# Designed miniproteins, single chains, continued (4), part 85

Each design is a single chain, and the fold is of that chain. pLDDT is the mean over its residues in the fold that is shown.

## One batch from the design tools (miniprotein)

Design m14952
Fold by ESMFold2-Fast:
Structure m14952 (fold): chain A 99 residues (1-99)
Amino acid sequence: ELERLREAIERAVAAVLPRAEEAAAAHPGNPEERRRLMAELLREAYRIFAELAGRPELAEVLLAMAEGGDDETVDRFAEIFGLDEESRRELLEVARQMR
């Protein structure tokens, strides 16, 4: 499973990186628009990753985590990855600090 996750990450990054570079170049005078486009590319990268990893439910969970996910989102993430109670508690604390 770890090898499949690593390959999924590499392919997702490769798919969006050229478009991220184009988005940065297209709006040099508008940081708000660049930020919006980068957020859309990040969403697409997570979707590609989730599909390649064979866990489509991960796309929404990863996006919610990146947006300062609530305790329920952290619990769902921990369940999907089979994290133990200690690892889940640490992840929850980190997520709360990002809010």
Scores: mean pLDDT 64

Design m14953
Fold by ESMFold2-Fast:
Structure m14953 (fold): chain A 72 residues (1-72)
Amino acid sequence: SELRKKSQELVLEMMREIQAYLKKNGITDVQVTIQMNADGSVTIEVKSKDPEALAYLQKKKAELQAKLEELK
């Protein structure tokens, strides 16, 4: 499916950006779970005890969700 392929590309792009940010800032106490559902929707969960890291992850989650919505 074209939608599934495009969604996967957006997910991989976001994961690369997150990994680069975490490495640059020496942050290791984070959990990011991204799941692609059968209908092409994406479930994103982010966890961190670091408030700044959590804020960054929430921003990236919102950016990804907005890009996915534009695919509809």
Scores: mean pLDDT 78

Design m14954
Fold by ESMFold2-Fast:
Structure m14954 (fold): chain A 85 residues (1-85)
Amino acid sequence: MKEKQEELENKAREFARQLGEITGVPVHVTTLSVGKEKAVFAISAEINGRTEVTRLTAKIEGGEVVLTASGASPDMEAAIEQLRA
């Protein structure tokens, strides 16, 4: 059980690290909820002088961690798209 929670948290931290590399600014992770196979985080960064927040859901599906971002501003969405490219 602990291993799955660590995996979810590590995936959220890795996402924030990569997003920070793309945006060139510090990205912060706040844990909102942690369950057996699902965790929800707030990802925050200052982009163009504004504090932008995205909700990140990490879920175990088929033995793999799947990340879904939602509620992002246009600036944060652009950074997330660069991360996928």
Scores: mean pLDDT 75

Design m14955
Fold by ESMFold2-Fast:
Structure m14955 (fold): chain A 58 residues (1-58)
Amino acid sequence: MKIEDSSDPEQERRAAEDIAQRIRDGELSPVNGYFYSLVLSSMGFEEEAELVRRAADE
């Protein structure tokens, strides 16, 4: 099953990119970023989760 209307894909992607950038800038812990990526994946935002996870994995 999939959930639609929960979020605008464009907005979710932008938010994930902002979070990834904040991780790279040191404004957000990589550990927190990794955890957030798991939450995004569980909500069906797998592409956004991968963006955040990559920044946190660095």
Scores: mean pLDDT 72

Design m14956
Fold by ESMFold2-Fast:
Structure m14956 (fold): chain A 84 residues (1-84)
Amino acid sequence: MDDVITQSVIDVARGDISVDQGVDRILSTVHTVSQVDQAISSISRIDPDGYVRNTGLSDDTRRRLSDFRRRSIQALQRRRQQLS
C-alpha cells in the first residue's frame, strides 16, 4: 500500500497521471476499513509546499498535489462509509 501511495504521489507530481487516475489507483488497493484508515493517514502526510521546495518543481505540481490530497481523502472517506 505505502509503495502504491508513494508512486502515485510521484506520478501525479510529475503530471505523468491525472489526479483522478491517482485517486482511482489508491482506491483499487483498499478493501477494508483498516486499509482505508492507513491510506488516509499516509495521504494526510503529503506536504505539497514542502515537496515543491525540496524538488524545485513548478507551482503547478503544488496545485496537483493539493488537489490529489484533498480528493483522495474525500474518496477514501466515502469508501470507508461503503465498507462500514
Scores: mean pLDDT 81

Design m14957
Fold by ESMFold2-Fast:
Order: C-alpha cells, then sequence, then structure tokens
Structure m14957 (fold): chain A 81 residues (1-81)
C-alpha cells in the first residue's frame, strides 16, 4: 500500500537527518554522503519488501537493525580518527 511506502520513506528521512546531525557533531561530516547512499539502498530494498507483501512491522524492524549497524560503523570510524 502507498501509505506504508510513504511511512518507510519518511522514517528513513528522519534517520538520515538524525545521523547527519550526529556526524556533524562528531566532526565526521565527510562521511555524510557515504551513510546517505547506504540508507538510500536500504530504503529501495525495504520498499520492494513492502510491495512484495512483507508486514510493515517486519520492514520497520529490519530498518532499525540496519540503522544500528550504521551507528556501530560510525563508532568504529570515530575510533580510527
Amino acid sequence: HMEDIELVKKTVERYKKAIEEILKYLGMEDFIDEVNKKLDEIEQRLIEDVKAGKPLTEVLKELSREVAKILQEIVDKKNEL
């Protein structure tokens, strides 16, 4: 349903903004484009999952897991700086 797809898109957009602010705060602004590309790829996959009839709750849980992985990668990169 279009409403479920719009919710996925809006949720990804909110995560992009939150992560961008975190990266700027940490002095890691040069990683914003890399993270946004990953989130765009995740968004496309999750939208196709919704179209294939996957429950919205499972799609949102998967998004949450992917965001947690990105946050861990940010922590790891910060330790290299």
Scores: mean pLDDT 86

Design m14958
Fold by ESMFold2-Fast:
Structure m14958 (fold): chain A 58 residues (1-58)
Amino acid sequence: SPEELVREAQRALAAGDTARLKEILEKIDSIPKEVWRSLTPEQQRRLRRARNRARAAL
């Protein structure tokens, strides 16, 4: 779920786990546009933030 991906990204960032961050980033980037559209605006913002933080940490 999007919420699980956000939590996993936060854990990986806290742990400095770059391998896990790469996996999470790939999962986020593979989410279809239709799935993104089905998310609430809040979920979309959280997921975009998690993606941007993961990219910045790599």
Scores: mean pLDDT 80

Design m14959
Fold by ESMFold2-Fast:
Structure m14959 (fold): chain A 87 residues (1-87)
Amino acid sequence: AAEEARRAAEAGLAAGAAAARAGSSPDQVKTIAEQAARDASTADHVTVVAGARPLSATRLRIGVAVLAATGTESALAVASEDVEVDP
C-alpha cells in the first residue's frame, strides 16, 4: 500500500511537471497528473487528488496526493514540486 501510493504520486508529479514545462495550463497539468497517478496505481482501490497553482509568472507548484488501498491496508502519499515555466 505505501509503496504503491508513493510510486503513483511520484508518477503523477513527474507527468504533471513535464506537461507544465511543455506549456500546459494549470488545469491541464492537474488533469494530466491525476490521470498519470491513476494509471501508475496497482492498488485495489485508489483516490487521487492533484493541484497546480501559479506562484509567479515563471513558477508553478504541483501537488499530487494518492490514497491507495489493497485488502485491509491503506496508505497516503503526497508529492509536490515547484517547476519553472515560460512566462
Scores: mean pLDDT 81

Design m14960
Fold by ESMFold2-Fast:
Structure m14960 (fold): chain A 90 residues (1-90)
Amino acid sequence: SKLELLKRAKKLLEEAIKSEDAEKAEKLVEEAIRLIEEAFPDNLEAGIAIGMAKLVYGVSLVAGKSRLEAIKEAAKILLEFTEEQIKKLE
């Protein structure tokens, strides 16, 4: 179900934010994005949230943040979106 996909994405994003390994955090965020896209196929609001996360990641790197810090900033954007969507579906 859509709710199960979003709850799984939330768990992965929370794990990414707590991770000390950039490669692990990146894989968790990429999997969470796939679950969000599966929950919201061709959805404008989801597309905007994912686009904003990617923008924040790129801007963080240009601003001199580490890869891990940049991934965590992107994960936070996606987590906020995911939590709001879960709240609306419950």
Scores: mean pLDDT 90

Design m14961
Fold by ESMFold2-Fast:
Structure m14961 (fold): chain A 84 residues (1-84)
Amino acid sequence: GSVIPVKDEYAKKLKEYLKQNTNLSDLEINEVVKYFIDKTKDATEEQIKKAFEEVMKRIDSYKGEITVEKLKEIVDEAVEKYAK
């Protein structure tokens, strides 16, 4: 079978989540996904999973306008919490 790298699996999951839960363009979604992967490049699979779950939780609870900049802020906070 094809080996899917952990980063590619979470990149796909984040992209699918953002497509279902935001009105962002594919270009904007890809920018956020790349940012998440770049920030977690040295993280373990468990740390990536926890950071991903925190990102989803924060997006779901956020009642303001979802922008690329806000999503990058959410990613930074999730990575700082779980991937250090």
Scores: mean pLDDT 80

Design m14962
Fold by ESMFold2-Fast:
Structure m14962 (fold): chain A 56 residues (1-56)
Amino acid sequence: PLLEAGKKLRAGLKLTAEELAILAQHLHDEYGYTQEQVAQLLEVSQETVTKALAQL
């Protein structure tokens, strides 16, 4: 489900800000990544991750 979409995002696809926020939170909770690490992993800016998480 969402994990498969996350794999495609890492390969260069883009999701909505809300979907990005949910994915980032799952990565943080399940893998223990920091917001900085999530931003590097998804190849987006740290501010993009922070702003998306603020929607949650």
Scores: mean pLDDT 69

Design m14963
Fold by ESMFold2-Fast:
Structure m14963 (fold): chain A 80 residues (1-80)
Amino acid sequence: MSEDEKKLLLLGRTLQLFVEKMSPEELAQFVALVKAGGKENMEAFKKLVIDFVNSMKEKGEITEEEAKAVIDYINDLLKA
C-alpha cells in the first residue's frame, strides 16, 4: 500500500469516528464551514478537526500516528 493510500485510510478512519461522535448540530456546522470556504471558515474547520483528533487521541480512540497523519493531511490540503 502506498503512503498516500495509508494516509487516506487513516483520514477515512478518523472521519468515520468524527461523524460517529459528532452531534447533528456539529455535523451541520462542519458541513457549513467546508461549503462556505474562505480564510476564517477554513481556519475554524482546521481547528475543529485538530481539536477533535487530539481529543480522540487523548481518549485512546486513535493512535498518535493516526492523529499526526490526519493533522498533517488537513494542514497540507488547506495550504494547496
Scores: mean pLDDT 69

Design m14964
Fold by ESMFold2-Fast:
Formats: C-alpha cells, structure tokens, sequence
Structure m14964 (fold): chain A 80 residues (1-80)
C-alpha cells in the first residue's frame, strides 16, 4: 500500500541520519505510534494516547524524535 511504501522510505531516511541502531529504532517506534493514532477513530485514539503516556518508553521516544528534528535542521542548514 501507499502507507507501507512511505514507511519504508522513512526507514531509509532515518537509517541515513542515525548511526546508532537503538536510536534509529526509538525514532521508528515513535513514528509508528503516531501513524496508529492518525489512522484510529476518535475513541481508540484517546485510549492509545493514554497508554502512551503510561508507557515507560514514551519519554525515550520523545527524546529520539527531538534528536531526529535536530538532525533534520542540521542537514537543512548544511544544504542552504
């Protein structure tokens, strides 16, 4: 599907930005969680968000996403 192709492309981009496999996996997990929330109906979305906030790995995902954002900004600055 289009979603699977997009996810595969995203995985390749993340692999290019991060050399640490654990950091790559944390970012991928966060993006997959966001995709699940986006695809879910309103009631299921509320339940998923509550579960994410109770997940001990949630904070690690947030930190990994911040690192991804910093890497993207750095690449844009280098390209400009």
Amino acid sequence: SELEKELERRKAEIAALFTDPEEQQAVLDMLEREAKIREADFETRRKLIREFLSDPDYEKGVQAKERLWRAVRARRAAAA
Scores: mean pLDDT 69

Design m14965
Fold by ESMFold2-Fast:
Structure m14965 (fold): chain A 57 residues (1-57)
Amino acid sequence: SSQLQQRYQQLQQGAQQLTQQAQQAYKEDKDKGDVLMSGARSLQTQAADYQAQLDAS
């Protein structure tokens, strides 16, 4: 399950980075911000699925 935990951490880090980028982008370009935020939400959903798998063990 160490692979599952590593994927969870990678997805969490990616989501946080995209969220920060989206916040910056929203100051100048709503469409770019929306794209980045959609990416962040996708990674958050994937991370939640991996967390649920880890918790269900």
Scores: mean pLDDT 84

Design m14966
Fold by ESMFold2-Fast:
Structure m14966 (fold): chain A 77 residues (1-77)
Amino acid sequence: SVEEVLEKRREELYKKFKNEKVLEILEAARNEDAKKLAELLGISEETARELIEQYKRELEELKKNEKKFLEEVEKDE
């Protein structure tokens, strides 16, 4: 039925968009791209820069767990 096809497509898009959104946020923060991070989070560029400066110190900690975090999102744990 059309409803079953729609449900399957929504699930596929949800998995892709949720994973992609998290990956984009992580990548923007990792690349210290304040403008992109601001757009992704819906905040000002100045606020994003302040967050990046704080996150830069925490990025070293996040990098240690980056693979685990990404794998958990990818595996839907």
Scores: mean pLDDT 64

Design m14967
Fold by ESMFold2-Fast:
Structure m14967 (fold): chain A 95 residues (1-95)
Amino acid sequence: SLQEILDLVREALEKLSQGKIDEAIRLLREAARLARSLGTPRGEEHADLLETAAKLLEEAKKLEKSNPRLASFLRGQAERIVRALADELEEEIKK
């Protein structure tokens, strides 16, 4: 359901705010799997965005020591994607 996906996305944002990046990546991938399981074009788009955010966070982790500015930028992009998706899911559920 959209509510289950939103709950996972919100938990991922909470983990990101706590610096728990590995837990956030796990939650985003679980949300993507659930979104794809809906079998809808919109669910597939949501899954792709969630997987993109997870990949950006993995890349940010790899770059933390060698390129902290780029790591921060990539983390920021991932967080913006996830936050925008949470807002969209919340509005869809309210309809």
Scores: mean pLDDT 88

Design m14968
Fold by ESMFold2-Fast:
Order: C-alpha cells, then sequence, then structure tokens
Structure m14968 (fold): chain A 92 residues (1-92)
C-alpha cells in the first residue's frame, strides 16, 4: 500500500515534469523536443494506469501521445491514437 502510494506520486511527478518541459520547448518553438517530452508524459501516465486501473490516467496518456504525434506533424496518427484511446477507455 505505502510502496504503491510512493510509486503513484513518483509517476505523477514524472508526468508533470515532462509536461512542463514539453510546454517550455513548445514556447521556444522546439517542436521535436516538445514531442519527446509529450511521449515521456504519456509513458508515465500509462504506467500510472497499469498500477491504479484509473481510466482518467489512461485517457490522459492517450491525449499526451496524440499531442506528441501532432507536434511531429503527424495529424492522421494523432487522430488514430485519440480514437483508439476513446475505445479502450470506454471498454473499461
Amino acid sequence: SRELEEKIRELLKEAEEHAKKAEEALAAGNYEEAAKHARKTAEALRKLFELTGDPRALAAAYVALATAYRLEGNFEKAEEILREGRAEVEAL
């Protein structure tokens, strides 16, 4: 229980730190770096979902991953990721 709570806090902090770095990179016009940090945000949120089963964490992971694809200019893949995410969250 306590170990799980500590791991949840670590993953939330990791997601927040990468989200902030993505925002900073985007403000600087560095879309490649912003996409990299958006992917790291998605990875942390996906791990959070695996530990908690919280559908909000899964939804946030898919949104972050879709954002990474959009920042890379791959709008078709971003839309696909959002569609897949909606279906997976609704199936929970």
Scores: mean pLDDT 90

Design m14969
Fold by ESMFold2-Fast:
Structure m14969 (fold): chain A 75 residues (1-75)
Amino acid sequence: AEAALREASRRAGEYARKLHEAVKDDEEKMKEVEERTLPLQRAAVRALAQGDLAAAARYAEELAKTLEEMVKEYG
């Protein structure tokens, strides 16, 4: 669970950086990114606060996949 969380978080961070560079000058795209990612970010943070590493890893993995998809759309 913890190793999976670390890997998912690493990939999410990498894709988030690439996505930010692609959309930083487009307010509408930035808003769409926020709307699609914020619920997953909040769910992951809540799971971490509760010590549920398995749930946190699952939400982090979903976030990484969502970010990767958006990089393909906007990159």
Scores: mean pLDDT 82

Design m14970
Fold by ESMFold2-Fast:
Structure m14970 (fold): chain A 81 residues (1-81)
Amino acid sequence: SMAEKKALELLKQLVQEVFARSSPSKIEEIINQLKELEEKYPNLSEVTKAYIKVAIHDPYRFTVLYLLRDEKGIIEEAEKL
């Protein structure tokens, strides 16, 4: 879906900004966009929802799990939140 693609683009951008050691304000801008996307499109995939949930709570932990392609780990992390 277009919503799924937009979510994945924002998550990839978040990884890039974290890796580039961007300012906290830049990280927060992307997190706010992810929050708005989740509210508008509740029918995202379970994995994408898990990535968004973890990214909102801990963008650095999200980045580690995303780079490892640890889909099971991200779902388990999201379930604890």
Scores: mean pLDDT 83

Design m14971
Fold by ESMFold2-Fast:
Structure m14971 (fold): chain A 63 residues (1-63)
Amino acid sequence: SLEELLAQFDKDGDGKITLEELRELVKRVQAALPDAKVDGVLSGEVRIRLQRILRGEEPLPVP
């Protein structure tokens, strides 16, 4: 869930990030993935990509 992702990123001291900001990041990552058309479900690839991006291991996907 998005709440679990938020808790994961708080481990890095990013207590400033909100659920709303995380949702916007999800939209960007989904738009960058070829199989990202999953209505209402956070795909495993999106979740993994989000974790890497928020940890600073990957740059934000470009449109």
Scores: mean pLDDT 61

Design m14972
Fold by ESMFold2-Fast:
Structure m14972 (fold): chain A 78 residues (1-78)
Amino acid sequence: SSQKIAMGGTLLREAIELLLKAMEVGKEDPEYAQELARESIEMAREAIKLFKEANGSSNQLEAGERTLEMAKDELETL
């Protein structure tokens, strides 16, 4: 549904914003950066789920999966 696509897009944008903040905070506050990265992971997973349920585009799924992997990588570097 278009509503699930819109919600997935909103969650993906929030996941990206949290990831960028985690990278900005980084090793200056690793505990807070880890919390932000974990929240980014959860939002990216929900966005991917919504895109799959709504038959979202390959670009939407790829963007979600790329964000998820980047957030996981950031968490591992902290």
Scores: mean pLDDT 89

Design m14973
Fold by ESMFold2-Fast:
Structure m14973 (fold): chain A 69 residues (1-69)
Amino acid sequence: MEELEKEAEEARKEAEERIKALEEEYRQVFKTGSFDEGAVAGADAVQEENRLKKELEEKEKKLKELAEK
């Protein structure tokens, strides 16, 4: 149970770090002026951010389930 709580906390930190990294990549693409390429990169960044958030929620829910076991 404690291990899963730690996993959820680490996943949350990883998600924050990845979101920040994606924002930096998007910012660099925008500065470059490659709008077509930037649009594709931006879409991927949003998808990845959503995926990380859902993974965090799933892990937190799993923690509660295992605590009841």
Scores: mean pLDDT 63

Design m14974
Fold by ESMFold2-Fast:
Structure m14974 (fold): chain A 86 residues (1-86)
Amino acid sequence: TAKVTISKASPLRDGETAVVEASVSETKPGLKIELVEVDASGERVVATAPAKANVKFLARVRGETRIVVKLVDENSEVVDEAVVEL
């Protein structure tokens, strides 16, 4: 089963740009990486990229936000996820 790993992350501060780098253990057609912001209002996908090694995301941080990287297949099913540790 394909897995996602966070290789780099910058500190999350309100109003700052966070840099998140992720890598996928294997690539398959239809696999994508989603950058998801989680706060008190719920989850939202803020960026998407093809699943491959060394995917880089830039995200504007607002308030009390957690960042989760999800690996998603062609059927929009989450196959793996990693929480950004800062």
Scores: mean pLDDT 74

Design m14975
Fold by ESMFold2-Fast:
Structure m14975 (fold): chain A 71 residues (1-71)
Amino acid sequence: MIKEAAEALKEALIEAGVSEADAEEIAAMIEAGDERAEDAAFAAFKKVTGDEEEARRTVQEAVARAAARLA
């Protein structure tokens, strides 16, 4: 269910220090199937962590978890 994937990513964003408003916007983009959602999530994690590789890994893990739940 795509909503569960969006909620999981929203929680990960908030835990990383992204604002609740930004996390909600990104989650809404995922639920809508907006291709920009992954780029927005990556940018948000990168801004908070300052580490591009860590941000990329976190986004990939969230996407993989979402794909597994939809299978």
Scores: mean pLDDT 71

Design m14976
Fold by ESMFold2-Fast:
Structure m14976 (fold): chain A 75 residues (1-75)
Amino acid sequence: MKPTKEQRDKIVEIVRKVRAEKELSPEAQERLDWISENAYELTDEELFDELISILREVDPQAAKEIEKIREEWKK
């Protein structure tokens, strides 16, 4: 199942909050910025794999929220 634009918007918003509230390494911030800018052009697998990987290191709670969105797409 392909995520809706609304679900992609939620992911972008989660990433924006993490960047605003967490101290990120330059590498993590650059990767999150790229994902945020390209969220609508990335495949579901690319978006989730990169985003969950980064967020598990930076903000595990945000990673869980994105995993929940992923579960909604797979149902």
Scores: mean pLDDT 72

Design m14977
Fold by ESMFold2-Fast:
Structure m14977 (fold): chain A 103 residues (1-103)
Amino acid sequence: KKEELEELKREADEKLLEFFGKKAESEEEFEKLLEELKKEVTELYEKALAGDEEAKEKVKEIQRKLLEIYKELLPKLTEIEGNKEAGEEAKKKLEELEKELEK
């Protein structure tokens, strides 16, 4: 059951890497690419905060993709945890955040 949670986390990370055009051929490469992606995203957020309009647009695109991934995986997560009520609340929260990003 913890293995199912790890598998969902893996699916989310793989979808995010695919969004950035990155494909891992091994577990070691997968971990390395995730660390590189985390650094790239952090740098983009820093540029966006500094007023870089291109970086702001990329950050919004990343946020929309993350929300899409989480919305897709949330039903599986709530089934694994056995807490459907918390899952429905999280889903509503994610939909609210998605609307905020569309502003």
Scores: mean pLDDT 73

Design m14978
Fold by ESMFold2-Fast:
Structure m14978 (fold): chain A 63 residues (1-63)
Amino acid sequence: VDDILKVAEHLESLGLHEEAEKLRELARQLAQAPTGEEMNALLTEASKLAKEATEKAGAPTPS
């Protein structure tokens, strides 16, 4: 959770507010996940989203 929140805050500092909010939402869902397997799935998804978002920081942000 903390790692996802750190990445979200970093993305927000880069001007990627929507991607940062998506990561925060995933972190909230992760905190409510009932099992470690579900938590791992959410962590993997968040990590992938964070990586794509940071790579896209140099690209335009079309809707």
Scores: mean pLDDT 72

Design m14979
Fold by ESMFold2-Fast:
Structure m14979 (fold): chain A 120 residues (1-120)
Amino acid sequence: SLGEPYLYAGMVALMEKKYDEAIKYFEKAIEADPNNKDAWDVLARAYILKGDYDKALEALLKSAETFKDNPVKYEAEKYRALGTVALHKGDIETAAEYWKKAAELDPRYKESAKYLTGVY
């Protein structure tokens, strides 16, 4: 993929805590391949580490759109995105609610829902 060198350069910048530089590389990776879920996920991570939770949510929702041809998985990924950002903002109750909804649609997220809700 034409985006792979940008994705790797962004990951290196992220490890060096050069968040704005990492964001620019991840944006170039997305320009090369908009369906690369990993590029959207690491862009969101860079925004979370920078404290820009609104842009992190936008990136995670774009990551969810890579599953738009599977309505159940797309819905589950949207709830996962909302829960992930709520958790990093310290809104544990909202995070638990969204992760529970994600787990109801996709059992792969049951573990995340258990950690947030304390439900076995």
Scores: mean pLDDT 83

Design m14980
Fold by ESMFold2-Fast:
Structure m14980 (fold): chain A 77 residues (1-77)
Amino acid sequence: MTDEEIRAVLRRLGLSDEEIDRLLRLREEGVDMLTLQLIASLLALGFPFEEALEIAALPEEEQEEILREIERKIEAE
């Protein structure tokens, strides 16, 4: 995807231009697309950027537990 296409998708998810710029910088630094998608999803759910980065750095098993907890909270709303 082009940077313009990525920006359009992220804006649609409700991310700020600052958050989008930070994600594009991570992409330029060599962060993989799956990790970027995880960070974008966490930001769309209202997590701070710094907390989203910490979650993305956790082992896959711990990431899955956090995502399941988030899903349970969304379903409870």
Scores: mean pLDDT 74

Design m14981
Fold by ESMFold2-Fast:
Structure m14981 (fold): chain A 109 residues (1-109)
Amino acid sequence: GTVDTLKSQIDSILKNSSALKPLKTPVDALISFAQKHFKNSTEIASFIQLLLDFLTALQKKDCDKAKRQFIRIKLTYNALKPFLHGKEDENGWNNFLALGKELIEKICP
């Protein structure tokens, strides 16, 4: 299905981009969050597409696009904050946002 296709594309980028490998654990955590908390496959697929677009932009060093997609991910987190249930979900998001920012600063100074 679409979700499995998008997950495979993310895994391919992370496998083939040594600079992006540190994002594997945080990205897997966000995908698991989406599969646990989003109501349907369309919402899950849309969120995974957002992650894929971010990773693709970083891989291509399209810094303006990477920064824009990262802002969209942060806006998604802010919209979801009232619906988070416990510190584990918050820690997963905060870890992704911290490492994503670090990689933007490293790849896109």
Scores: mean pLDDT 84

Design m14982
Fold by ESMFold2-Fast:
Structure m14982 (fold): chain A 65 residues (1-65)
Amino acid sequence: SVEELRRKVEEQLKKHEELLKKGIELASTYLSEEQVKKRQEIMKEGLEATRAILRARLDQAEAAL
């Protein structure tokens, strides 16, 4: 179902965000505070863009039913 796919998408995005956050945390021992903040911004923007695209595609698929 589309609803099950929406749930799986959100679960995968959460897991991806957790992995990215762990990577930034590890890198923070070698990076400046400015570089860490920039990576956090890029991560947030990328995740939001991906979520928007996936939601739009699922909405389109649901509307076609």
Scores: mean pLDDT 82

Design m14983
Fold by ESMFold2-Fast:
Structure m14983 (fold): chain A 100 residues (1-100)
Amino acid sequence: KERERRIRLEVASYTARGLLSGITFGLEKDREISSRAIGGIGRAGGAAWEVPELLELAREAARLAEEMARSDVERGRELAERIEELGREAEERAREALAR
């Protein structure tokens, strides 16, 4: 459906923005924290791509990643942990939705 295509484009956009922010943090501050955040962003984006109702989780992951890119290492670590949890939540919700 056209609506689902539109949402997928938004998911791709948020995921790309989040990944760029995560990469920026890795280049400027800490690669390990960046890797964790990138993983979470990818999981949230993948889940929202499969289940359009999860778009909000992909958008939030991107928002946290953008905040992380502007943060110090300690705040960046906290935000990366939140992004990882968000990615796991998104995958779990997608699995539940696809099973029903």
Scores: mean pLDDT 87

Design m14984
Fold by ESMFold2-Fast:
Structure m14984 (fold): chain A 77 residues (1-77)
Amino acid sequence: KEVEELLKTEKFKKAVEKITEFMKENNLYIPEDEKALEQIVAELYLVHKKNLSIDTLPGDLLPVKEELFKIIDEEFK
């Protein structure tokens, strides 16, 4: 329920845009499927804000996890 409400927010849409820009600037793989990208952002939010374990984050994002968490903090103030 909380995740479904999160996906509808303007803050979530801004977080997706900012994370996509970050991934492009760092030459990371960006999923062509918008839903897959939204899933990555939702999982970053859940791990950082709700302290849940991630099982499905792409391995290439793990080294930049702290930078992605900063984007989450900025957009979900």
Scores: mean pLDDT 73

Design m14985
Fold by ESMFold2-Fast:
Structure m14985 (fold): chain A 56 residues (1-56)
Amino acid sequence: SLHALAHTLLKEKDLPLNKTDEVLSTAEDLAIAFKMPITPKIIELAVDIVKEDLKR
């Protein structure tokens, strides 16, 4: 599932697992902007965006 993928990617990047819902929300926003379904690549991009936001 996309939720499980988001959780796994956060864990692999040593990011807070409580950000899983934020990753999914970001992925939904990206999917709307790109006019495409939520894919694994969109989840990966959402994780990278959340990672950068955590540095601020």
Scores: mean pLDDT 82

Design m14986
Fold by ESMFold2-Fast:
Structure m14986 (fold): chain A 75 residues (1-75)
Amino acid sequence: DRRELAEQAREAALAGNLDEAAELLSKLGVDAKSFSPEEIRRLADMLLGHLESGVEGELVVEDPRTGTEDRIPLP
């Protein structure tokens, strides 16, 4: 369940387990290896917030390395 993965990623990020948060984000289709710890926390918060709001579709996040928008599919 993608929502459960997003919830776990946010919990890991808030607990300071950034490696676990990055692994969970990678399962959601995000290459978190390119992101800083602060960016990982922000992305996890955005994903959970988006899911909690009941919005369906894709979350668009700008990759700071390339300036390219990454699209994260939601369940």
Scores: mean pLDDT 67

Design m14987
Fold by ESMFold2-Fast:
Parts: sequence; C-alpha cells; structure tokens
Structure m14987 (fold): chain A 83 residues (1-83)
Amino acid sequence: MIELSPELAKRDEEYVEEVVKKLPELVDEILASTGPKQASLLTAMSLLAVSAEMVADSTGNEEVKKKADEIKEAVRKVKAELD
C-alpha cells in the first residue's frame, strides 16, 4: 500500500469534501440527462464514492468516512429516482 504523508492525506480528505459539495450539481445533471450520458455520469459518481471510501479507509478519518457515506447514499438515491 502507498503510505500517504500527512500533507497528501489532508489533500485527499479535502478532495472528498469538494466532491460532496459538488454532489447536488452532479445529481441534477444525471437526472437531467438520458441514455449513454446518464449512464456515464452515474458510473463516474459511483467511482467517486469508491475513491472516497478508499481515502476514508486509508486515513481512518471518521469525518471522511461520513463524507464517503454521503456520496454512496446520493448514488443510491439517484439510482432509485431513475428506476
């Protein structure tokens, strides 16, 4: 495993926070799109959830874990809305 320096870990945590702040915009774009674009955006959002969970696991930061869970919940909500 790649061990992150404290500075790099903080940057990854900040990235997760930025992703969470962008979630409403991304959700709106997915719901407004159709076909291949919608599938692509949903896949990208799912990958963001996975990457956020990996950051939470690597840093052990509970706040980052909560942010990762927020992204995962947003993915579930979007999938339910599209069904």
Scores: mean pLDDT 75

